# Designed miniproteins, single chains, continued (5), part 82

Each design is a single chain, and the fold is of that chain. pLDDT is the mean over its residues in the fold that is shown.

## One batch from the design tools (miniprotein)

Design m19018
Fold by ESMFold2-Fast:
Structure m19018 (fold): chain A 83 residues (1-83)
Amino acid sequence: LRARARRLAEEAARLAEEAGDTVTADMLRAGAETGSPEILHGGATRLDRLAAESTPERSRILREAASLARRAADLLIAHHQAS
């Protein structure tokens, strides 16, 4: 679960960076490294906010990144609750 969550968060960070949001990408990488669902949810919220202000193409990439970040956070929460 932790390894899968980390992979999803790293993929979300890569997509955020490709969309030009290096600040959120760094936040998502920090969340992945520390195993923090709160940081990952915060990053996802920021990505959704940025998507609302973006072109349709950029918005799609940012929303995909937000979805992956939320999935990573949910997997970490499930891991912590199951342990």
Scores: mean pLDDT 83

Design m19019
Fold by ESMFold2-Fast:
Structure m19019 (fold): chain A 61 residues (1-61)
Amino acid sequence: DEVLKKLEELLKEEKPDEEETKKLVKELLKIGGEETLELLRKLVEKFPEYLPLIKEIKSEL
């Protein structure tokens, strides 16, 4: 899906934009599914600082 591809591209960046990352994470959490969870896990592995942000967005949904 287009949103999944955008996150994969974001994972290749050294310094992804915070606002863009928040928007993509919110869209992925709305979609759900195992592929989405795997990508979110990879994002947190590369950028652990995003774990609190993901939890916050998940709480809003």
Scores: mean pLDDT 72

Design m19020
Fold by ESMFold2-Fast:
Structure m19020 (fold): chain A 44 residues (1-44)
Amino acid sequence: MEEEKKKIEEKGKKVYELMQKAFDAYRRGDFDKATEYIKEANKV
């Protein structure tokens, strides 16, 4: 299904964006936010 394929691709992009936010938070010393973004990525 074409819609199903797009959903898988969208999930991949969402995970990538969340991981970038996690790394940015970690760089700022915001370990709590970094952990939250990582957990959110695992739920995608």
Scores: mean pLDDT 77

Design m19021
Fold by ESMFold2-Fast:
Formats: C-alpha cells, structure tokens, sequence
Structure m19021 (fold): chain A 96 residues (1-96)
C-alpha cells in the first residue's frame, strides 16, 4: 500500500511538472486513498494535490487540502510538513 502510494506521488508530480494538472490530481486522489494508514504519507499527498490546485487557480480546493495536510502532519508529529503546508495555505489565501 505505502510503496504504491509513493509510486503514485512520484508519477503525479511528473504530470504536475508537465502542466497536466488533471492527470496529476487523479493520481494524487489514488495516492491519498492508498495512504489512509500512513498519516505522514497522506499529509504529503494532500500537500502536493493542494499545490496542483493552487497552480490551476482552484484556491478553495487548495486551501482545504493544505488544512488537511496540516492536521495530519501535526497528528503525526512532522513539523517540517506543517511549516510547508502553512506557507502554502497563506499563499492560497492571499490569491482569494
């Protein structure tokens, strides 16, 4: 499960870098589902899906994903993920 989720995150980031945001989101959705039992990996998946939404101009969806990433990262005790998600959350809120 975790290895599959990590592989999907790598593939999704490739599509994100190419500007294929819809395909990236599809793969991030699958990664989030597979990472249900790993809160750090699930937080990472929400964070990068939020980045994709932010690039698409879908600021409300980006905000929700960053807030979820913060919740999961805090529960998992991962302060660097919390910091990254909080910075992106502020960026998304400024765009609204």
Amino acid sequence: MEEEARALLVEARHYLEQGDYEKAIELFDKAIELAKDNPVLQAEAYLVRGEAYLKMGKYEEAIKDFERAIELARQAGHPSLVERAEKLLEEAKKKM
Scores: mean pLDDT 85

Design m19022
Fold by ESMFold2-Fast:
Structure m19022 (fold): chain A 100 residues (1-100)
Amino acid sequence: SMAEQLRAQQARLGVLGLLSRKLGDDEAAEAAELVLKYLRAELAGKKLSEEEKKELEEAKKIVEEAEKKIKELPEEELRELLRELGLDEESIEEVLEVIK
């Protein structure tokens, strides 16, 4: 359903933000947080200004680049980062299916 797709996108952005911060990429972490904030605002029926739309598009590009770098990490390194973030093995498998 659309609600399940939107929930998955929110979860993906949250994990990307946490992983980026864990890797020392504060710019990518802040970009992911901004995309998530604006996604939540649009889901609540709020209209974004033209300035907010530009910020969102720039943030999306930063997140896309960070996601590509995360996808290039060896699976075992990504698993260890997710464990260090406090995820259990079931949650790690779900995240790997979404990110990889």
Scores: mean pLDDT 82

Design m19023
Fold by ESMFold2-Fast:
Structure m19023 (fold): chain A 60 residues (1-60)
Amino acid sequence: STTFTFDAGSEERAKALAEELRRLFPEAEVTVDGTKVTITTDADVTSQIALALYAIGLTL
């Protein structure tokens, strides 16, 4: 299992990122703490999560 924590800069962005991550990776555990989003997943989807975070960051 791999855990990633990202600072979205605002609570609104953190919520939006978490919602998109839950949609794209329903098997992953996604939590929000203020401006920070934490996703825990198996190593086999690590690269896909990194790409999704980059793409979501460009569209918010």
Scores: mean pLDDT 73

Design m19024
Fold by ESMFold2-Fast:
Structure m19024 (fold): chain A 71 residues (1-71)
Amino acid sequence: KVEELKKLLSDKDPKVRLEAVKELGKLAVETLDEEIIKILEEAVRKDKSDEVRAAALESLAEIEKKKKELE
């Protein structure tokens, strides 16, 4: 499923990329998978859509919150 979501991040349609970022964010919060976290960090830096970047940033904030709970 992660590989399919990575493919969707290359889609021409920012709505498709937005859904992919949201799904990757959910997986990253559940798993704390470093590979997924890295994908979200790349989306924040390079995606051309403000909405996609905002969704990736929100997901990263939730991941940090979950990491803090595990301290």
Scores: mean pLDDT 80

Design m19025
Fold by ESMFold2-Fast:
Structure m19025 (fold): chain A 82 residues (1-82)
Amino acid sequence: SHMSQTELEASKVLLRFLGEVVEEELLFRQGKISKEEAIKRIEEERERLLSEMSEEQRELVEPIMDKLFEKTKKHLEELEKE
């Protein structure tokens, strides 16, 4: 099946967001940034990416980004306990 241009662009944005999440988790694990700083950077990138998308792209992407962000916050809290 053919992926629409909107779905393709949405997928690219999600991959960029995933890359940011991974980078900030790695920096936290290395002791280079605090949990609070990691969360702030991920949140700032989320807002930046959302601001660059069309309304149709945001409707597809924002719920997925929100779920990933909440999961990431919980994961960082668990990492802090270790």
Scores: mean pLDDT 84

Design m19026
Fold by ESMFold2-Fast:
Structure m19026 (fold): chain A 75 residues (1-75)
Amino acid sequence: GAMAERQARIDAEVREGLFLIWAAIMAISPEEPSDEEIERLAKQLGIDPETLRKAIEDSKPRIEEHLQRLLERRA
């Protein structure tokens, strides 16, 4: 149990942190991160670059929705 519970907690915290980081980046920069930036960030976080790339892709629709709502409010 304990190892699976710890991994689930880490995965949840990583997903939440990545979502907030990408939301902040997308709010200040219109460009997607390069493969090099993804690899560097994954190395710093101690995760597989493919796992990070998937987390970014899974987060894109939520970030895009938030950005669209921000643009609509400014228009």
Scores: mean pLDDT 65

Design m19027
Fold by ESMFold2-Fast:
Structure m19027 (fold): chain A 55 residues (1-55)
Amino acid sequence: MIEEAEKLLRDVIESLKSASEEQKNKALELLKEFLEETEGIPKSTIDKMIEKLTK
């Protein structure tokens, strides 16, 4: 659900803080696709969650 998706996004973003911009973008795109397909969360909603978590 949305809370679980937010936790997963937060964990991934934290793990990516030291990664290259290319690796970050690739991982986030794959995660967006995963969450859209498995949880039914629109990519636009995921983008807003990422924005809130990264500020």
Scores: mean pLDDT 75

Design m19028
Fold by ESMFold2-Fast:
Structure m19028 (fold): chain A 101 residues (1-101)
Amino acid sequence: AVTQPASVSAKEGETVTIPATSSAAATAVDWWQQRPGEGFERVIYDTSRRAPGVPDRFSGSGTTSFTLTIENVQKEDEAVYYALGRGAVTALGEGTTLTVY
């Protein structure tokens, strides 16, 4: 299973970090964003690569434990963020709801 916190909150302009860990060995993680009323958009792939059109304030890191970092968080970043762990097994996390206040 991929484990993420259920929710995180941040003040606009702060840095927020969303962790993900996998009970099965994952070698890479993709991060998917689902904004209210929208479909899934990939923001990070292969752990650290930004998807086309994604602002540079989004970054990913990790090797066995993985993190999505959003610097200068904006109201438009309010979404559920899903970690998709890839390795010997592919597993989707249950999502982290980000609230910006």
Scores: mean pLDDT 82

Design m19029
Fold by ESMFold2-Fast:
Structure m19029 (fold): chain A 60 residues (1-60)
Amino acid sequence: SLKEEDEKLEKFEKEQVTHAELLRERILAGEALPGPLVGEDDRRMIERMRAEGVDVRVGA
């Protein structure tokens, strides 16, 4: 696609992927995640990481 709208969508999607990657890095570093920052996609990632034996800490 060559639409300007598609470029904005790609940037938004890239930012969302970067957010998920940063959260994963914080979890692996042993940092606690504040509950309000955990969305549906983040919850799925956390569940996968817990299934892999990673201890994920989520604060209230």
Scores: mean pLDDT 66

Design m19030
Fold by ESMFold2-Fast:
Structure m19030 (fold): chain A 67 residues (1-67)
Amino acid sequence: NMDELRKRLFEVMREFSDAFERGDTDRLREVSRRARDLGEEFRRNGDDVGARMADGLARAAETYARK
């Protein structure tokens, strides 16, 4: 269900925002992993928009987790 995948992406986006504001690098690493997994699920379901959003989120979370 692609609608359920999009709901999960929105939840991961909220977690990213919270972790980023707190400087929580462990949580940012977790967000990056979950977003990567969602990106693969979106691709398997043919949701290119969802996949691109998830990939972008994963990269952002990984980038900020390095500091």
Scores: mean pLDDT 84

Design m19031
Fold by ESMFold2-Fast:
Structure m19031 (fold): chain A 66 residues (1-66)
Amino acid sequence: SDLDEFMTQASRLLSENAQRLTPEQIREFMKLMNEQIEKLENGELSVEEAVEILRRHLDKLVEESS
């Protein structure tokens, strides 16, 4: 399913970046992930678009941590 594919990709992104993030940034990422799940269930986004939103957010968080 689209949700299963998204969750797999989101979990991989989080796992790859967890050591570079604060606990607060991890919570922010989890909140954003849940918002994308809602949009996916409503047919507002593709899996590819939802994953790209998460990836761009992680890039921003890493930049803000510097």
Scores: mean pLDDT 81

Design m19032
Fold by ESMFold2-Fast:
Structure m19032 (fold): chain A 72 residues (1-72)
Amino acid sequence: MEERARELQERLRELLEKNPKERDILLDRIAEATGLSVAEVERILRGELIPSEEQLEKIEKAVKNAEESLAS
């Protein structure tokens, strides 16, 4: 759980750093996909909130979808 969450945290951080102008839109999309608020997603990024296994899977899918959308 923790190792997987850590890798996701780094991947999400890199996505946001590479796309600073799209940061707010990306956070909104991830929040919608997981049922979390944007503030909660930001807490996960800071390691202050540990996502559940279900939330982790939803975040992974949302990040992948965002990466694919930005790659076009």
Scores: mean pLDDT 77

Design m19033
Fold by ESMFold2-Fast:
Structure m19033 (fold): chain A 58 residues (1-58)
Amino acid sequence: MELTGEAVDLLNALRAGGRLGPVTSLEELADQVAAVADETGDPALRALAEQLRALAAE
């Protein structure tokens, strides 16, 4: 499974905004994105977290 262009753009925006810390795995990245989604209520960030978890499961 591959990330969509929208997913990559969202990850880059979160990183540029300082919302993401250092990560050692895709699962840790998914956890950080999920935390931001939970705080903001943004469905696009929740979808991104699910995509990252699916990639981590590969």
Scores: mean pLDDT 76

Design m19034
Fold by ESMFold2-Fast:
Structure m19034 (fold): chain A 68 residues (1-68)
Amino acid sequence: SVEELSKEAKEIEEKIREIAKKVGVDPNLTSEEQLKKLKEKDKELAEEAEKLYRRAIELQNQGVRLAT
């Protein structure tokens, strides 16, 4: 359902923000900008965040609204 996909998208965005916070990246940046900075500071956590970001794009393609 759209509700379940929206919940998954929210959980993904929260996880990306948590990873950014652990590495000292500004959590108020867009997910794409956070991922770019993560790749510069911690490649292992950046890979984890990139997997989450790819899932978020898949959900967006299914018409799920992501938080801005």
Scores: mean pLDDT 74

Design m19035
Fold by ESMFold2-Fast:
Structure m19035 (fold): chain A 66 residues (1-66)
Amino acid sequence: KKAEEYYNKGVELYKQGKYEEAAKYFEKAIALDPNYAEAWKNLGVALAKLGKLAEAAEYLAKARAL
């Protein structure tokens, strides 16, 4: 799945501490699969690492609603 490929790349980047790049790949995964709960969750986690707490809270809430 293309969404899963983008998600996996995001996870790889996150493990490298590349939170900005990881967030972009999670956004790409969500663009292909808006119901991808894990991608919404990990986007929120990556944004929290970047200090973007309001955006992080919004995306974590979206993940929980799915």
Scores: mean pLDDT 86

Design m19036
Fold by ESMFold2-Fast:
Structure m19036 (fold): chain A 100 residues (1-100)
Amino acid sequence: DPKEYLEQARKLFDEGKYREAIEYFKKAIELNPNDPEIYKEFADFLESLGILRGAAEAYLKAYELNPEDTEIRNRIKKLAEEIGDDYFLKKVEELEKKYS
């Protein structure tokens, strides 16, 4: 359970210590690399920081692990529009074709 690292990451983010918060999110992911919720929360924080490509990569991983999450799918599509790069849109469409 990487909950302690997630709690520390949230605290650091609230304190404006964004670099340290990102490191603790990465530690939580290392402990449980197959948990889509950790990737989704990490992506939410990256998006709030304007790190749009990093957010899209983290959401894409969350979607790979839980392809029924249409909210994550729609977020990736929206981020692809903001980034101006069709790479993430193409990856989402590949996953939509593979899973069901």
Scores: mean pLDDT 84

Design m19037
Fold by ESMFold2-Fast:
Structure m19037 (fold): chain A 104 residues (1-104)
Amino acid sequence: EWLEYTEEEVLEAIDKAIEESKKTGKSKLVLSGIATKETIEAAKKKLEEAGYKLIAEAKIKVEGDKYAYIGVYAKEVSEEEKKKWEKEVKEAVEELKKLLEKEK
């Protein structure tokens, strides 16, 4: 299920993911969860400042000021990987939207 995060939790998770990427050489990062618009924008800015490019994203308003968000970021990406990640994001968003519409 999708988890709700505060701004502090998201920024800490991004810092850890960036450090792990440096250790493993893995350039792909996936950011997913429920957060405020401000938190999502702060997370996106932090990833961009660290040299990650937004490959695909989706954002669905859940309730109040909160959004269910998924974003795929990478420093380097092939055309084939970009196509696969865009499809995965779209499928995840469609599934999440159906679940949210059934429950709320």
Scores: mean pLDDT 74

Design m19038
Fold by ESMFold2-Fast:
Structure m19038 (fold): chain A 77 residues (1-77)
Amino acid sequence: MERIKELGEKAEELASKLPEEEVLKLEEEAIKEILEPAFEEAKKLAAEGKLEKAKETLEEGILKALEELKKRLEEKV
């Protein structure tokens, strides 16, 4: 949880240095490429009663999406 918050704060700081259109594009790409597939996988696991695995998959997806977003933002500032 804390790591997700830290990555989110760093991404927001980097985003403040870029045009809004550029930030929105990078956010949309991260959501579609990383977060959306992770959400769908976690949803399937939860439906199967694998709640711990579903939680792990969702947390990994969120972290990966934030790390990728931060990396892409850093490359553009």
Scores: mean pLDDT 78

Design m19039
Fold by ESMFold2-Fast:
Structure m19039 (fold): chain A 55 residues (1-55)
Amino acid sequence: MGKAVELLSEASRLYGEGKYEEAREKAKEVLETDGAHSSVRTAAEGILKGIDEEL
């Protein structure tokens, strides 16, 4: 759980800074983390969707 939350936090920060490639990598790692809560996974999916719309 802690790892997924840390990755999500990092992805969100990178997304806010316009570093979409790095944000995508971190968000993808959240989705690959076993045991991540559904809310955390949903947030990561939201970041990925946002990045896809920018690229």
Scores: mean pLDDT 79

Design m19040
Fold by ESMFold2-Fast:
Structure m19040 (fold): chain A 65 residues (1-65)
Amino acid sequence: SMEREEELKRKVEEETERVLREAPKEYYEAAAELLEGLAEKAEEAGLPELAEVLRRGAERLREAA
């Protein structure tokens, strides 16, 4: 449902911010690759807004690395 996608989007944003605050930079590249892979699966599942949030998270992690 749309409501579930909205919930997942919020979780992704929260976890991305947590990683940026708490995780060592050494993990940022691997985390970004994981989010990019999840974004592709989200698009295939018909969840384009979730895919966009996942790609945005990956971009933030790569920029901070």
Scores: mean pLDDT 83

Design m19041
Fold by ESMFold2-Fast:
Structure m19041 (fold): chain A 90 residues (1-90)
Amino acid sequence: SIEELRTKLSQLKQEYEKAKEEKDEDALAKISEEAYLLSLELLEASKEHPEEVFDLAGELSIFAEEIRNYPAANDAGVIVLKYAVEKVTK
């Protein structure tokens, strides 16, 4: 569900802050991988819930850039762009 995906992103953000403070490189790598997997889950969810996924994909894109996972940031950014273009393009 969208609520589960939002909870997962919130949890990853908290884990990232802790790993960054502790300089835990293994935890940072795991968080990066989980962020990428979440971007794939959002791509699937965007087919049924584009408006709710738009906000969450935007948050994930920003988070992915912060942790320097550019593939995840790009995938999430594409979801945001597609929704925006469909709403404003004529």
Scores: mean pLDDT 78

Design m19042
Fold by ESMFold2-Fast:
Structure m19042 (fold): chain A 92 residues (1-92)
Amino acid sequence: GKEVEEAARRLKESMEASGFKVEVKVEGNTLTIEITAPNVSSLIGVALLAIGMGLDGFEVEVKIEGDKLTIEIKAESEEKLLEAVERLTRML
């Protein structure tokens, strides 16, 4: 719904303000974040650790393709997906 899409836009704006090139997509209860930057290798490790520790009850997939990092989060509900977006925003 609109609240998750608005939270996803805020996450994108926050990450772009930090110097990242970011695309964020919401489809149903799935959030997809694509980060493109040659220098994010250290941040990939931190993001993976934070996601692994912080997202109990979520299905998380991380994919690395060259200079592109894709994070996909699937939640059981829109409310849980909103919680995941807010946690990611706080961890960055």
Scores: mean pLDDT 72

Design m19043
Fold by ESMFold2-Fast:
Structure m19043 (fold): chain A 58 residues (1-58)
Amino acid sequence: MLLRAVEDYKAEEPDELSIKKGDILEVLEVLEDGYLKVKNLKNGEVGKVPVSVLEEIK
C-alpha cells in the first residue's frame, strides 16, 4: 500500500522518520497509537510516522 505525505513531518523520537510533503511511502507495518512503519521510496529510509500526515493514493 502506497501513501503520500500531505505535510512535512520532523521526527521527534529516534525510531521516527522525517518526511517532506509529497513523499511517497510504502507501508511495512501498522503500529499502535495511530502510527505506521513506512519506507520512503525517495531515499529508502524506514521509520515510524503518524497516520495523520499521510493520505492513500492507490
Scores: mean pLDDT 82

Design m19044
Fold by ESMFold2-Fast:
Structure m19044 (fold): chain A 88 residues (1-88)
Amino acid sequence: SIKEKVLEQALITLKVYVRHLERQGADPSVVEELRQLAEELERALKANDIVKAEELLEKALDVLATVNPSAAEAFKNNIKGIEEILEK
């Protein structure tokens, strides 16, 4: 489905943000929480649990916003852009 493809792309983007925060020396506890959320999101997608995947993505965005609000907003806008392209 379109939603599955959007969530798969969001997972890839989330993994990129986790690596970026780690390289920037962000709080290790926040990096670990985001890493765990990415792993849980990947498991939810493999299980085709779209509701769980959406909940995990929203939680990851909330956690990202605590350390970098601008990055969280950019991530949300990127997801919306992908969804709009795939819905055409």
Scores: mean pLDDT 83

Design m19045
Fold by ESMFold2-Fast:
Structure m19045 (fold): chain A 58 residues (1-58)
Amino acid sequence: MELAVAVEDYKGTLPEELELKKGEIVEILQEVGPHWWLVRSLSNGKIGFVPKSKLKKI
């Protein structure tokens, strides 16, 4: 399982985007293009897109 941590709070503007709090851990499901990851939140199980720049692999 590939994990990442949110480096800052993120609010999605599109329905497909995931809202994250700084320090929240997500599972990386798929890289989608050069700038986006499809992830699953480990705290609530929600799936959505997040900018790669808002996450750091752990």
Scores: mean pLDDT 82

Design m19047
Fold by ESMFold2-Fast:
Structure m19047 (fold): chain A 70 residues (1-70)
Amino acid sequence: TEEQIKFLMETTGVSKEEAEELLKKHNGDVEKALLDYFVERGGLSKEEAEELLKVPPEERTRYGVRIHLR
């Protein structure tokens, strides 16, 4: 949905097109899309990615979490 796309963009910093691609890959499951992004593309451990997912989107924005590819 629109909200899931916005949530992915806000959490990961990816473009709308990339957020839509991630959702399609995981059949609209935003949590699975985020875990896939953080682990496979963000270089985070599964534990680190799961910790970020537990934080509501507004709080994530407040903390200014930075994830980068290497």
Scores: mean pLDDT 65

Design m19048
Fold by ESMFold2-Fast:
Formats: C-alpha cells, sequence, structure tokens
Structure m19048 (fold): chain A 80 residues (1-80)
C-alpha cells in the first residue's frame, strides 16, 4: 500500500539521519540511496530532495545534507 511505502521511506530517511548524527557518512549514504528508490514511488518532489541530500553529502556538505533530510522528513510526515 502507499502507506506502507511511505512508512518504509520514512524509516530509511530516519536511519540515515541517525547515522549522520554519529558522523557515519558512508552508512547514511547507503540508507539515503534506499530512500531515494522508495521516494521515486511516493513523490518525485521528495525523491529530488533525497537526491539533493545525497549529492550534498558526497560533496562533504554535511550541514546542507542535514537540512535537506529534515525537509524530506517534513514532506513525508505531511503525507502520513
Amino acid sequence: SMMALLEETMEQVGVAYQYLQQGKVDEALKHLEKARKLAEKVDPGIAKLVDQAIKALKQGKVDEARKLILQVIQRLTEKL
């Protein structure tokens, strides 16, 4: 269901955020990549924000990536 897909996407984004808070960038990236694939099935706008967070993180822009992840969480919460 769409609800289950939203919940799974939120789980992957939440785990990625927790890894970022621990400074575990590579683990955060793995979970963001999973979230991006799930988000493409939920909302293309949310998927674009996840992709932007991945790109920021790959460029070492950790603060920018965190802000983008929080925007993703907000957008997903609005759909729950």
Scores: mean pLDDT 89

Design m19049
Fold by ESMFold2-Fast:
Structure m19049 (fold): chain A 60 residues (1-60)
Amino acid sequence: MKEEIEKLKKEYDKVLNEIREAVRQIRASTDPEEQEKLRKKVVELMKKAVDIFNKIKELY
């Protein structure tokens, strides 16, 4: 159980870092198509982060 929680926490942190990088790329980009792709990526990563967080909560 504790090992599973630690694994999920590491995965959660990884997803949060990917969101931060995608947001930085959106801010740096001048291409609307690239910005739209990155925004969709952020939404999917946020959904993944919520799923991981819910899994952690279920283990408590």
Scores: mean pLDDT 81

Design m19050
Fold by ESMFold2-Fast:
Structure m19050 (fold): chain A 92 residues (1-92)
Amino acid sequence: DEARRLTEKGIEHLDKAIEALRKGDIESAIEHLEKAVEYLRKALELEPDNGLIQQALDSAEQALEYARKGDIVSALRYAEAARTAARLALAE
């Protein structure tokens, strides 16, 4: 299942982004959030009606915006929300 594989890669990059944010490594966090957004967007293209993948993508895009602004606290909250939604998408 290609959508599942892409969602799993998105989660992998969300986990790395969360670790980077916790360490204050904003540059690394942005790189991983950009990859998470790319993988989740590709997954959503394969399953356009999957509301949990859409929620994961929307939250990941918010995390990326806040990371670019240097708001680590908000970036972490949205990255964790994206990870939760993406994990729930895999549980269906």
Scores: mean pLDDT 91

Design m19051
Fold by ESMFold2-Fast:
Structure m19051 (fold): chain A 73 residues (1-73)
Amino acid sequence: SEELAQKVLEAVEGVIRAAEALAAQGRTEEALALLDQAIAELREALKTEKDPVVREALREGLARLEALKARIE
């Protein structure tokens, strides 16, 4: 589902923007908690997802969230 893949990427972008805003305010612990929750949710989804387009979006989302987490830590 290309539509579901697009929704995954939009949700990831929203989390990235929220985490960056929290980090910019010095709320680093809250930013990291938000990223950890999103990473856990995408990892869980990837375990059961069979659609290759959605799996690609989940992997891309995970890479982006993990990269941001490494930058904030």
Scores: mean pLDDT 89

Design m19052
Fold by ESMFold2-Fast:
Structure m19052 (fold): chain A 63 residues (1-63)
Amino acid sequence: SSSRKQQEQQLQAEIKALEEEIAALEKKLAEVADDEFEQGVLDVAIAVLKTVKRKLQAKLAAL
């Protein structure tokens, strides 16, 4: 259906955006390898985004 295809396209776009955000944070994590506090903050942020991504991937797989 058109609604299903629209939901699929939206989920794919959101997943791609999250992948780009995760990649940017992982790059920052590599740049602050000598700052343990900043590494901890980035690790938590990356973990949260990866959790959101998995949820969206599960929704896409269920379509």
Scores: mean pLDDT 86

Design m19054
Fold by ESMFold2-Fast:
Structure m19054 (fold): chain A 79 residues (1-79)
Amino acid sequence: MSGEELFKKLILSTQGPNGKNKTIPPLEKLLPSAFVRDPSAVSTEELADWIQTELTKYGFPPLSREEALKIAEYIKSLF
């Protein structure tokens, strides 16, 4: 599954009948300020670590390292 598909699956899980968190803050508020300021200053590995930590706050099941890296690569492609 691609990083885009994984990201969409996570978003959809918050909006369906089983969603516990009805609103996810805009990406700019979720992402580290250093990454938003300069995406190249934050490695894919650092972003993946942050994603694994942050998503647990929203009740998502633990992500594998591979899944977190794919999502991090997708997010970096948006900036």
Scores: mean pLDDT 66

